# Designs tried in a protein design run: designed miniproteins, single chains, continued (3). Part 36

Each design is a single chain, and the fold is of that chain. pLDDT is the mean over its residues in the fold that is shown.

## One batch from the design tools (miniprotein)

Design m9224
Fold by ESMFold2-Fast:
Structure m9224 (fold): chain A 84 residues (1-84)
Amino acid sequence: MIEERVARFAEEVRAAGRSGREARREALARLLEELAGRPAADWSPAELLRAAVEIALREAGVELDAEQRAAVEADIAAYAARVA
């Protein structure tokens, strides 16, 4: 279920914090791999992953500052590019 995977990702990002960059990257890679195995038919990996991350953060009540949002977007772009 997408919602459960997205919620788990949000919790992993929250737990990783600023000093947990490796854990956050691993969580993103794992989420992208899971979503790539069952993508929406016409969505790119980047689009699907970004939507999933936004839903996860909203459901978890996590609000990212501008620096954190930029870091997450960079990670999404980097991992999406590896599978495209």
Scores: mean pLDDT 61

Design m9225
Fold by ESMFold2-Fast:
Structure m9225 (fold): chain A 76 residues (1-76)
Amino acid sequence: AEILSLEIERVGETTFVATVRVPADADLAAVEEQAKAAVAERFNASDVRVTARAVALDPEDPSVRVVTLVIEATLG
């Protein structure tokens, strides 16, 4: 999927929040896979899974969606 920005914040020992800006028509499954891959690579994580998803339109640009993902992982 086309990603305009990807921001990952570690909010717990094994919990991450990814904030992804994408075109409004983006494939959300592909977005989730890219966010999971980014967590796995940046944190050397395994068993990466999305536990929650919220999607909103960017109020300043309706051609953009902001996807917020809660990601749980096992750290090595």
Scores: mean pLDDT 83

Design m9226
Fold by ESMFold2-Fast:
Structure m9226 (fold): chain A 83 residues (1-83)
Amino acid sequence: MVEEARRRLEAAAEELDEFARRTGSELAREAAEKLRAEIPATVAALEELSKTLSPEEFEALVRRVVADAEGSVRKVKEAAEKA
């Protein structure tokens, strides 16, 4: 589960990098850099919480974390598109 979360967060950052490369958006490039930089801390926090939460609670948390990252990608793309 933690490894799946890491892969999905890295994919989200890569999606922003590709969008930035295609559009020249500094907003998207900076967002990709920020998201990528936060991945190690997010993964470490998830690993610690995996020791205290039930499997079901932990799975729900991972889904939330991934959904929040994917939502941020969408918002950055929308903001760049409006400019």
Scores: mean pLDDT 82

Design m9227
Fold by ESMFold2-Fast:
Structure m9227 (fold): chain A 87 residues (1-87)
Amino acid sequence: SARQAAQQELIEKAKELAEFARKLGVSPSKADQMESYGEFAAGYLSANADKALEYAEKLVEIARQSGEEVLEEAEKFRKLLEDALAA
């Protein structure tokens, strides 16, 4: 389904974001936390919109502490999640 495809894309984006953060020198602990929050946000996409948005916001907050380039990618993730929830 379209929702399952969107969920899978978000999971892949969360992993890519964490890998990107690690390449930029973000600590493994913070990168792993961003990956987990992104995966939780994706996991809640069909079950609980409020929880999905909560985890996306937690991802953005950790990314904000990790530098501008990481923050930009986290904001793109949040927008993708918001667009998927609106569909």
Scores: mean pLDDT 87

Design m9228
Fold by ESMFold2-Fast:
Structure m9228 (fold): chain A 85 residues (1-85)
Amino acid sequence: SMEDRIFELERKRARDIAARVTPEQRALLESALTSENKKKQVENLLKRFREKYPNLTPEEIEAFRLYALEKVLDASTLLRIRREA
């Protein structure tokens, strides 16, 4: 289905993000997540992925968290983090 194709694309994007993001960049992304509304959006995205893929490894869960952070944080914040680390 189209929905399954979207989930597979997002899973692939999560792996690509995890492969390029440094530990320093991860810490900056986490610290930039200050809004309660944005924190809830990250948790809702992660819950959706866990429901779709019940057998996710800890590494895959971390990759989806990085994907969710990049999706939820503002473009200007993401650009700064990519430049500084």
Scores: mean pLDDT 85

Design m9229
Fold by ESMFold2-Fast:
Structure m9229 (fold): chain A 84 residues (1-84)
Amino acid sequence: SEKLKKLQELGRELVKDMLVKLAKEAGLPEEIIEKISSDTPEGEEMRRLVQEAYDRAIIELVKNGISDKEKFNELFKKHFEELL
């Protein structure tokens, strides 16, 4: 279905945009941001690592009862660096 393909493409673009925004807000290097945006196997792996870092940061924030955006960015960057 043409409609299903377009929805899947939109979904992939929205996920990439979200991960790029998270990486930029956390101050990740431009090289990493470029990889997240790429349609390469390296880009797919980088998006996986960014998603894992996001999940770990959220779990840690929830466990500690923290809702601070700056603390989220700190933890997200820390977990991302640990996954490299």
Scores: mean pLDDT 84

Design m9230
Fold by ESMFold2-Fast:
Structure m9230 (fold): chain A 99 residues (1-99)
Amino acid sequence: LEEEALKIADEIVEKYKDKLTPEQQQAIRDAARFLVQVKETGFGVTSPSVRKLSPEQLKILAETVFKAANEILKTDDPEKQLEIMRKYLEELAEKLASL
C-alpha cells in the first residue's frame, strides 16, 4: 500500500515536473506518505517540505490533503484508497502548477 501510494506520487510528479518547483514536488510525495499514515494510524505529521511553501501553496496543500484524508478514512478497500490518493495528488499537482 505505501509503496503503491509513493509510486502514484512519483508518477504525478514526473507528469508535472516542468510545472512544479522541487519544493512542490516534495510536498506531493510527502502528502502521499501523510495519507498512508492517516489510514494506518489515524494521524499524520507535518514534513519539513511544507515549511518551504508559500502561504498560498500551504493553503492548497492543506485543503487538498484534508479532502483526501476524509475520503480515505471512509473506505477500507485498498484499491479505492489508492484511487482517492491518485485523484487528490493529481488535483494538488494541477493547483500548484497553476499558481
Scores: mean pLDDT 76

Design m9231
Fold by ESMFold2-Fast:
Structure m9231 (fold): chain A 98 residues (1-98)
Amino acid sequence: MKELIESLKSKDPKVRDEAIEKLAKLEPSDELFEGLVELLGSESLVTRDAALEALLKMGYKFEDVKNKLLELLESESDFVRGYAIAALSGLRAHDAGR
């Protein structure tokens, strides 16, 4: 489990994609959710993207993910704020309550 979260930090997109697919097959847990949420605040754009995709594919609560993204809008990093805006827009488009 922790090894898969660490793989999301990989510079190799194949390693990240394999980790996302493996994480999606695991049972959700508070420890897994906390580890993935920490990666949403990473300085690495590719790590943040991989963590968000993993959270969504695992079926974690969209409201919890949205709340974390809203916190990232207050970041001093232009890259983090830009990512948060894009991710919130994408998350809204995938809302099953249409």
Scores: mean pLDDT 73

Design m9232
Fold by ESMFold2-Fast:
Structure m9232 (fold): chain A 143 residues (1-143)
Amino acid sequence: SIFDRLQELAKSRLEEIERLLEEARELAESSDNPLIKEAYATAEYHYEIGDYFTAMLSAILAILYAEAEKEGRYDLIEELEKAEALLRENPTDPKKLLEFLVTLLKVALELNRYDLVEILKPFVRILAEELGDEETLKELESL
């Protein structure tokens, strides 16, 4: 399935995922913000059960919440919360997963976290190709 392909890609990037988890852990320990703490807790849980793809996304979410808060970009925090909420209501919907991934990528771009953009791009591409989302594929070519 598409989820199996995303998981296999994540498994090929375990060292990057471990670095993201460490960054997210440090941010969660230094913050009282529940959004950062909950995203990190989700990342740690999924890493422990071998769901490396969800662990990666939740770690990135924690990092982006922290960066947006640091920059006073509460508009980006609102976008991330809305995207996360929609995915929680539809956890097995590939279209909602793509919307969430695209939101993470766009927020990372606005925060100049180009390292996170490069990590997310191949996952967005695989999912957009599977869903026939030509508009998202065209947007990725401009990055």
Scores: mean pLDDT 90

Design m9233
Fold by ESMFold2-Fast:
Structure m9233 (fold): chain A 67 residues (1-67)
Amino acid sequence: DEKKSKIGKEAIEAVEKEKTLETAKEAMKRVKEEAGVSKEQLLIFGDILGSIIGKREEVIKLAEELY
C-alpha cells in the first residue's frame, strides 16, 4: 500500500520533470510492474500523467495497451 503510493509519487515526479510521452510510458510500466496495479488503477494513473503533459488521450491509450 505505502510502497505503491511511493512508486506512484516517484513516477509522477519523473513525468513532471521531463513532460514527455516516453517518460509517461516508462512511469506506467514501472507502476504496473513494481506496484502491481489493476487495469482500472493504471488507467486512472495514465489520466493523471496525461493531464501533466497535456496529452491525456495518448497517455490513456498507452495505459490500455500496457495492461
Scores: mean pLDDT 79

Design m9234
Fold by ESMFold2-Fast:
Parts: C-alpha cells; sequence; structure tokens
Structure m9234 (fold): chain A 96 residues (1-96)
C-alpha cells in the first residue's frame, strides 16, 4: 500500500518560514497537498500543493500564509500531506 512519511518541520518554532519534507512509497507520480489544522483538529485549509516523483524526497517552504496570502496568528498548528488516497503522519509546528 502507499504510505506518506513527513519529517519534522525545520526550524520549529519559526518566525518567517519553515521547510517541510516528506516521502511517498507510490510507484508513479501522484498529486499531493498539505493541509493545516488548529490544535482542536479543525482544518484551516490547504497551504501547499505539488507533484511527487517516485523515489525522491519532496520539500516545501511555507511562509505562514494561506494560499490566498492571509497570515495567521502566532501559535501551534498541525500539518498533514495527502496523496493517492492516503494521509501522512501529523507533524506539529509553532509560529513564534
Amino acid sequence: SVSITMKAPTPNPFTTSFTLSFTTTAPTEVDWYVELYDTQGNSLGIVATGVATPGKENSVVWTGKTLDGTVFAAGTYYLQVRAAGVTSNRVQVTRA
């Protein structure tokens, strides 16, 4: 089965930006997206999208903004990658 493993974001906490890295076991290219959650588990929306190539680590630099450019408040958030009908492990990030 396909799985997605996300590494801890760096730096954490962040002020300006952090890098998120993940790998998939999918044998072909798959579309992925990163979804942001608050501490209560509510979705705050999609913050990044892309295409994963088999056998390669994917990385995203995120600047603490939604896709429409809205900056959200300092605090703790959770991130998950979704691709090929599967969801990654959840990682925590803190905006300082």
Scores: mean pLDDT 79

Design m9235
Fold by ESMFold2-Fast:
Structure m9235 (fold): chain A 90 residues (1-90)
Amino acid sequence: MKYISVIGYDKNMNPIKSEHNLPSLEEAEELAKKFVKEGSQYVVIIETYDDGTTVIRVYLNIDGEPQLIQEIVVSKDHVSTQTYQAPIPT
């Protein structure tokens, strides 16, 4: 794993915060918690590997906590997606 980025988005999907070159996924997840507490509606964690594989994790702000709702793995030969059903607040 060579590069990890975290991007926070507002309710209209405008990027409002980003940080790059994070040393671990654990630190990226802690930053995601900070971004949702600071008002980000969505947070995306992007991991890019030396072989060009990219893992994209999408988190939704539910009650001030990041909830993983989607994971997308993009490689040169295929794309795979896992969707996690989060409770949708009315």
Scores: mean pLDDT 77

Design m9236
Fold by ESMFold2-Fast:
Structure m9236 (fold): chain A 80 residues (1-80)
Amino acid sequence: SPLAQALANDQANAEKYRKLADEYRKLSDMYTKLAEENPENREKYLKLADEYRKMASDYEGKAFVYEGGAADHAARLAAS
């Protein structure tokens, strides 16, 4: 059904963006740690950490939209 296809598409996109958000969050955390371990390059690593944190936040927002879509489509399928 078109509704089942929409649900599958939303779930796939939600998973994709969640994985991207998680990976960029890990990169941000890694560069934050590198900034503490390498004071001579602190500013460079903190700037990279901030950039990756912003990317993670953007992808988390996209994942949240698709998660909401998936929940709505799942509810409509359950009601039919």
Scores: mean pLDDT 89

Design m9237
Fold by ESMFold2-Fast:
Structure m9237 (fold): chain A 73 residues (1-73)
Amino acid sequence: MEIVNLQLRAVGLMEEARLLLKTNAPQSQIDAVIAELEELREEVREAYERTGDPLLKKIAEELDRLIAELEAF
């Protein structure tokens, strides 16, 4: 349940970030999404430390990659 909720939040936020990149959104909106992604990454890391679920590790890695892409934009 908890893991599924984190996954759904991650998917939604990642789609939002991709839409901002596709629409050439202002840097202020990109920065706001980066902050939200960093918060979610920390929540996912804490859940992974508690559960050891490999899906959470994969989500954290995907979030880290997207943050790097947004920072390079």
Scores: mean pLDDT 80

Design m9238
Fold by ESMFold2-Fast:
Structure m9238 (fold): chain A 87 residues (1-87)
Amino acid sequence: MKSFDEALLDFINALEKKFPNMGQKEISKMIGMALTAIGELESGRLSEEQVIAVLEETKKFLEENPNATIDDIVDKLISLLKEAIAK
């Protein structure tokens, strides 16, 4: 099983690979996604395993959807986090 740090780094690397010419807005959205995941883990609302699973599923979504925008990926991450919290 990957650590949270490894899962987060893998997710960021996948975003940078998909969007190699990120502008300031896209970089801000990437940072926002990272901080949201860290915040849910640090708040204790989600376990480390749940946050890792959300990051890995979001990464899989961006890899399987070549036309997905960064906003689509943000929306997917937020949706998966809400589903995990509701359990």
Scores: mean pLDDT 82

Design m9239
Fold by ESMFold2-Fast:
Structure m9239 (fold): chain A 82 residues (1-82)
Amino acid sequence: MNLAELMEEFKRLAKETPAEELGKIIEEVTGVPVTVKSQEDVEDKLGEALSKLAREKKLTPEEAEKLKKESLEEIVERMKSL
């Protein structure tokens, strides 16, 4: 799946996952601490965590897209395991 397809899958699974569990999964996968206040907040926090991860590693846009895709795939797989 491409990054956009993974984001749609994440959004679907997030509707059925508690906000606290989403925050934990994002932090475990990205290494970026996130505080999720509600289901509406989770997508923004995911975007922030992935962007911070890419910036910290000083990646090119192409490398950043690959890392975001790999991180999002891991997050989605963990959500499916709940």
Scores: mean pLDDT 76

Design m9240
Fold by ESMFold2-Fast:
Structure m9240 (fold): chain A 95 residues (1-95)
Amino acid sequence: NLKEVIERMKEAIEKHGEDTDITKIELKLIELMELIAKGEEEEKIEEKIKEISTFVADLKLEKGELTEKEAEEYKKSLFEVLLKSVERLKELEKK
């Protein structure tokens, strides 16, 4: 059920999504959910979390929403939040 929902969301965004920063973030989050649902190795999941946190922080920096220092702190905070969320999700869904 979850895998099918994730696949449908990914296809819908790829087919009908605008080429926007929000769509790119959504696709990366779906890819993270796919890795979790497939039971991929911790290292691959952490690398995807790092990719997402870096992308969002860099985007905010490029838009002038954050300074370079604030972007680095934001990236670290987002990485920690996502990693903790993934760990909790794995504990709930891992058989």
Scores: mean pLDDT 76

Design m9241
Fold by ESMFold2-Fast:
Structure m9241 (fold): chain A 65 residues (1-65)
Amino acid sequence: MEKIEEAARRIKEELGLPDSEIEKVKKELEREIEAFTKAFKIPESDGVLRLAEEVVRIDLEARLK
């Protein structure tokens, strides 16, 4: 759980998002981790968190105008 908060903070800092957005980033990360562990049957690990972080970062960066 704490690792998700650290990942959300890194994305927030990298994309220049305000602190109010950190909870949205955390929810996006939780959804991606769940998708990897459930859909692909990959065990929850630091590797899965890193994949989720990259996916969420790219997705959010693409949505920022």
Scores: mean pLDDT 74

Design m9242
Fold by ESMFold2-Fast:
Structure m9242 (fold): chain A 85 residues (1-85)
Amino acid sequence: MKKTVKIDENHEIEIELKGENVLIILVDKKTGEKTVISEVKVKDLPGAIKSLKENKESVAEQLGISLEKVDELIESLEEIYKEAS
């Protein structure tokens, strides 16, 4: 299972379920570089989602994305958790 959140023309976030782990991957479409920015066990996703919801502005600033894109990331994680559970 894989979800993609488009950030801008050259950047996207891929969320991938691999076994019991969810990988959050930053993709630079210009270079093709993929960087794993976070790895979370499926069982820990509810806690991670709660943390993101409580810290949306900080997450948006750290990643250089809009609050709308943080909401899309949260929705994608919730969908993966629903399908994996």
Scores: mean pLDDT 82

Design m9243
Fold by ESMFold2-Fast:
Structure m9243 (fold): chain A 100 residues (1-100)
Amino acid sequence: AAALAETARNQAEAFAGALEGVRATVLADPARGQADARALAEGARAVAAASPELAEAFERLAGLVEEAARAAGDPARAAALLERGREELTRRLEAVAAAL
């Protein structure tokens, strides 16, 4: 319980930082941002596969990040999707931590 709640918080912080980095890259270099977003989506799916308790939150994040990668021709839209992914991940992981 306590260890899982700590893992959820640590994963939220790590992915929030990664999402901010990818968002900045998408705005500066959309092609590199698209590649970074795809890698981040794969990372999110790996977390979901490793932790059933976090699976829904990270599968949802992976979907939003993949949508951002597909929106590479519109950097503002891609950046907005990444920010939404960060906000949703934080809320979902806070809910998981509160339920433990």
Scores: mean pLDDT 82

Design m9244
Fold by ESMFold2-Fast:
Structure m9244 (fold): chain A 89 residues (1-89)
Amino acid sequence: MEIKVTPESVTIAPGETKTQKVEVTAKVGETVTLTFTFKEVENGKVVAEKTITATFTPTEAGVYRTRGSLTSPVSGATLRVEITVHVTE
């Protein structure tokens, strides 16, 4: 299994959008765990920090894509996460 995350940490200002890309190479039946840390910055200070962990086990070979987004309801800061999983038998 190989995991590449770009960037590993994201700092987002109010109204800003940033994208985090995740590429995973795994085998069928191999468990993959991804951990993301998000920081929100306002006036040069960290106002929010959150860690999210996602775990999955692929059941068949192929290329799988998923995405998620987090938007602050107060500041409009948006994080987009693009995940690509390359699964081999």
Scores: mean pLDDT 75

Design m9245
Fold by ESMFold2-Fast:
Structure m9245 (fold): chain A 86 residues (1-86)
Amino acid sequence: MSLEEILEKALEFVRENAARFSEAQLARAEETFRFILENHGKSPVVDKAAEAVRKAVEALEEGDEEYAFSILSTLLRDFDELVRAA
């Protein structure tokens, strides 16, 4: 599975589980995943974020929605810090 496909699956999970996320997290979801896609391979911090999303999507494929939610909610909450550290 490509990084683009992984990020698309992560975004779909966020949209399907919108009630579990804050309005701020939902508003920045597309921007967060686009930033990761555009900057992977250019920053160790972004590469770590991409790896975290891969683990979240793998957890979803295995039925562990709580682990996936914990990773994705943290990434969306901490987006401004990710951009600053990149």
Scores: mean pLDDT 85

Design m9246
Fold by ESMFold2-Fast:
Structure m9246 (fold): chain A 94 residues (1-94)
Amino acid sequence: MEKLIEESVPPLAVLLEAVRRIEEEGLDDAAIAEVMAEALAKSKEIADKLIAEKGAEEVLARAEEDYEKLPEEVKRRLEEVLRRARAEVARRRA
């Protein structure tokens, strides 16, 4: 996981680091929602800065390339964490 974080564009690396921390600490859905909300906000801030410097096309193309290079198991783990975070947020709004 550490090498994937180091090799990914910073916006994606922030999300992968959050997934790694969630898994290592065995966080519950409430804590996952908080960690992912913070990670998504940070990822967006970094992406906005890169887009301002290099242009949206270059940043998006690189992010898509780096995401496609991720092992399928890592993609599924990220999707599962995001699914759990979204479900918890929906539960809190009910």
Scores: mean pLDDT 81

Design m9247
Fold by ESMFold2-Fast:
Structure m9247 (fold): chain A 73 residues (1-73)
Amino acid sequence: AEELARELAPVPRSKLRSKLGAFVKEEPLPEEHRRRLTALLLDPTATHRDFAEAIAALPPELRERARRALLAP
């Protein structure tokens, strides 16, 4: 989670929310992870660490896809 939080730090929070919103909409996620990520998207106080922790909890394949989506130009 700490390493991912550092990778995400250069991305503005608003841009993280936009990219994560698109990822959640387009990817088939297990319901528990979809609920957690959606809750974070609705929480204006959510930090980069909160996003990193939620993404780190995803299965490895989905975690890597999320990381790539959020770090894409």
Scores: mean pLDDT 79

Design m9248
Fold by ESMFold2-Fast:
Structure m9248 (fold): chain A 67 residues (1-67)
Amino acid sequence: DDDQLALQRAQDRGQAAMDAVLEAREMLDAGASREEVVARLAARLGPDTAEAIVDAVEQQRRFEAEV
């Protein structure tokens, strides 16, 4: 069933993206550079997705630092 395979692939991609967000946050909190985090995530998700995830995490961290 192609619909079941599509749903499973979407869930797998969603989980990978969530894991990548958590990993990016942990690496940045540990003092890793943006370039190091992007390189790590790009190996698994591709460069465009890695950049988007790191940008989102950095944006959230800036808001948290300003409160």
Scores: mean pLDDT 75

Design m9249
Fold by ESMFold2-Fast:
Structure m9249 (fold): chain A 76 residues (1-76)
Amino acid sequence: MAALREMGERLVARVVAEARASPDIDKIKQLLQAAEDARAALDRLVAAGASPRVAIMRQTAARLAAELQAVLAEKE
């Protein structure tokens, strides 16, 4: 489980850094929408009694969405 959390945090950090460096606001909005869609899908799986791995993936998707929202707010 720790390895999955670490992979998730590294993925979030990488995507957020790329988003901050990107001048393309529409691309950042698309990434945010994809992260929110993933979070919603994972929320449904967690509600259906999915494994702890799915809960960690949901947390990663939620974190990515929050960080991308902050990047978007900084650029707009």
Scores: mean pLDDT 80

Design m9250
Fold by ESMFold2-Fast:
Structure m9250 (fold): chain A 89 residues (1-89)
Amino acid sequence: TAREAARAAAEGRGDLAAQYVHEGMGPFGKGSAEAAKRLGAEGAYQAGLDGHRSRTPESGGGAIAQTYVAMGKEGADLAAEIAERLGAP
């Protein structure tokens, strides 16, 4: 989950954090972060939680996207930064 990715990163477990981020940074995870930035944290929080929870309840990306949306714009920015930092070659 996104929360687990943040926790792993805070504990210095970059490999584990990268796994969680990449799991959520698929099309769905990227869409959630983009929506949060585009609509603003409040709008994305409400719309994203309602839509994304319903859309991907069983995928790993669903739980990760939920966490980032719940964190609003800060969560989207954090997701993007972690993906860039840990996922970049």
Scores: mean pLDDT 45

Design m9251
Fold by ESMFold2-Fast:
Structure m9251 (fold): chain A 82 residues (1-82)
Amino acid sequence: TAIENAIKGLEAALEELKKNKAPEEAIQLVEETLARVKAAKTAEEAGRALKEGGEELIEKYGDDKTSLGIGAALVSAGESLL
């Protein structure tokens, strides 16, 4: 499902952030986004969580290239569910 694909994408994003030693707070934000997506009952709720998480990742941690790239991917994935 779309939500299952979003969960897998977020788990892969967490591995990428950890591998590239992204800020701990950026990793925590993506973990919180993953929890929101897992709790989502609709594609719209999951899409909102992805978009908001991605936008916050870009705004607060955009100086880290990995966080910036993942943030953009999360925004795109979120918009695809809205």
Scores: mean pLDDT 87

Design m9252
Fold by ESMFold2-Fast:
Structure m9252 (fold): chain A 102 residues (1-102)
Amino acid sequence: MSMEELREALDELKRLVPMDSSLVPPEDQLRFLLTRYDREELRKRLAETVQKVLEMIPKLRDELSPEEKQELAEALLNAAVLLEGLGLDELAEKARQMALQL
């Protein structure tokens, strides 16, 4: 497990959740994403990517710059909104809690 793997997972997360959840409602984000992805594929890939990021952050936290911590926190908060829209409430809460700890 490396900083490169965390950066790759963050890039994947940003590709899956390209919109700012503070600016764009979750129903509008999901409508857009479901034109690009099947619902089950989006749900699976987003859940796997978020779980991977959540597992890596505690192991690499001391290596993260303040800028990288902020970027991870924003990506996790944006992902949490979509995870709730996909019915993944427990994972969404874990993502929010991690973002608050960064």
Scores: mean pLDDT 83

Design m9253
Fold by ESMFold2-Fast:
Formats: structure tokens, sequence, C-alpha cells
Structure m9253 (fold): chain A 86 residues (1-86)
């Protein structure tokens, strides 16, 4: 079972703090990763589920800015839609 499958399982079980801790660690240890926009998006989703709307907004905005620089329009569109739901 992949790490991503385990993290998705934790999210489905409502373990949002553990999911947030995982992506915070990835961002801190791999700041130049090509996946940082995805990490910001997933971290924002975890904070949104915890009711931390201001933190969710911050991470969605970082996801948009990073995805725009990388040309990832699908991630920009998803993050913008989630930001509108806040």
Amino acid sequence: KSIEEIIDELFEKGEYRLVANYYEALIKNYPDSPYTAEYYLRLGKAYYKMGEKEKAKEWFQKAIETAERLGDQELVDEARKLLEEL
C-alpha cells in the first residue's frame, strides 16, 4: 500500500491533523519539490475539514500561486473553486 493511499485513508477517517502534519513536513523538508502546489492544496483541504478557514485560505492561495508558475491550470481551477467555498 502506497504512502498516498495511507494518507487518503487517514483523511477519510477524519484524521485531518495527521494529514496536515504529513504535508507540512513534506513542504518543510522538500521546499523545491515539483509537487509543492499539490502539497499546499492537500494541506488546505485538511485545514478546511478542521474548520480552520483562515489557514485553509492561506494554503489554497499558495497552491494557486505555485501552480500558476508551473502552468498547472487544473490545480489552479481546483484551488480557486475550494477558495470560493470558504
Scores: mean pLDDT 85

Design m9254
Fold by ESMFold2-Fast:
Structure m9254 (fold): chain A 60 residues (1-60)
Amino acid sequence: SMREEIRLLREVLLSHYQRTLDPEKAEKARARLDEIESETDDLDEFLMRVARLHTEIVLG
């Protein structure tokens, strides 16, 4: 299901951010990923929101 795919992608992204970001940014990314995962059941919406997270926290 898309919900299961979203959960798996969230875990992969969180692991990646924990390895590549400083601890403060990694924690902010985790909080945002948890929010996005809880609010979205659509894979495309999840991916768009993750792209925004990447711009705001990872690249900002």
Scores: mean pLDDT 83

Design m9255
Fold by ESMFold2-Fast:
Structure m9255 (fold): chain A 121 residues (1-121)
Amino acid sequence: SSSVEQLYRLVQQLQQALSQFIAAANAYINAIRAGTVTQAQRDALKAAADQTISAADAVSQTELGDLANQLKQKVQEAVAKLDEAAADPSTAGKNIAEANQLLSQAQQLAQQILQQVQQLQ
């Protein structure tokens, strides 16, 4: 495989991991809003975040490293905001809103990474 093919596979793995993380984050947000947060949902969120961070770390060793590191930071910050929302109902609305902004920024960074790898030959 060419280096571009290897990079594309790493980016595909990052896209898949981020999609799973966003799904877990949305499930966790719904549980916070419903007052039904479970340890299993938190564990699922952290597992999905760790997979996304690992995939981003693999991309960070390439020419897309700056974007991958930014994406990793957004994922880490989103988890922290969701943990704060789950821990304190009085700040849940603010922390969920901030987490949603971070998730949106992570998705935008992932799309930018995909666009850049698609332009390589």
Scores: mean pLDDT 91

Design m9256
Fold by ESMFold2-Fast:
Structure m9256 (fold): chain A 70 residues (1-70)
Amino acid sequence: MKRVSGVEILEKLAKQKEPLTREDIVDILMKEFGLSEVAARAGAADILAAVGKEVLTQEQIKALLAEMKK
């Protein structure tokens, strides 16, 4: 995920209304950012590890965006 901005990914995920599972994040990364399944699965795992959660809520996305704006 080094060449894809984490902020851009989080902004796209923040437009979702429901909590996002790992598979939801994988689907979005493949569909919206053109990542391979392997890269999308790695990216989803990294995002969830950063929040320490099994699902990604809008509140968690907002917290990550605030942290990224250093």
Scores: mean pLDDT 73

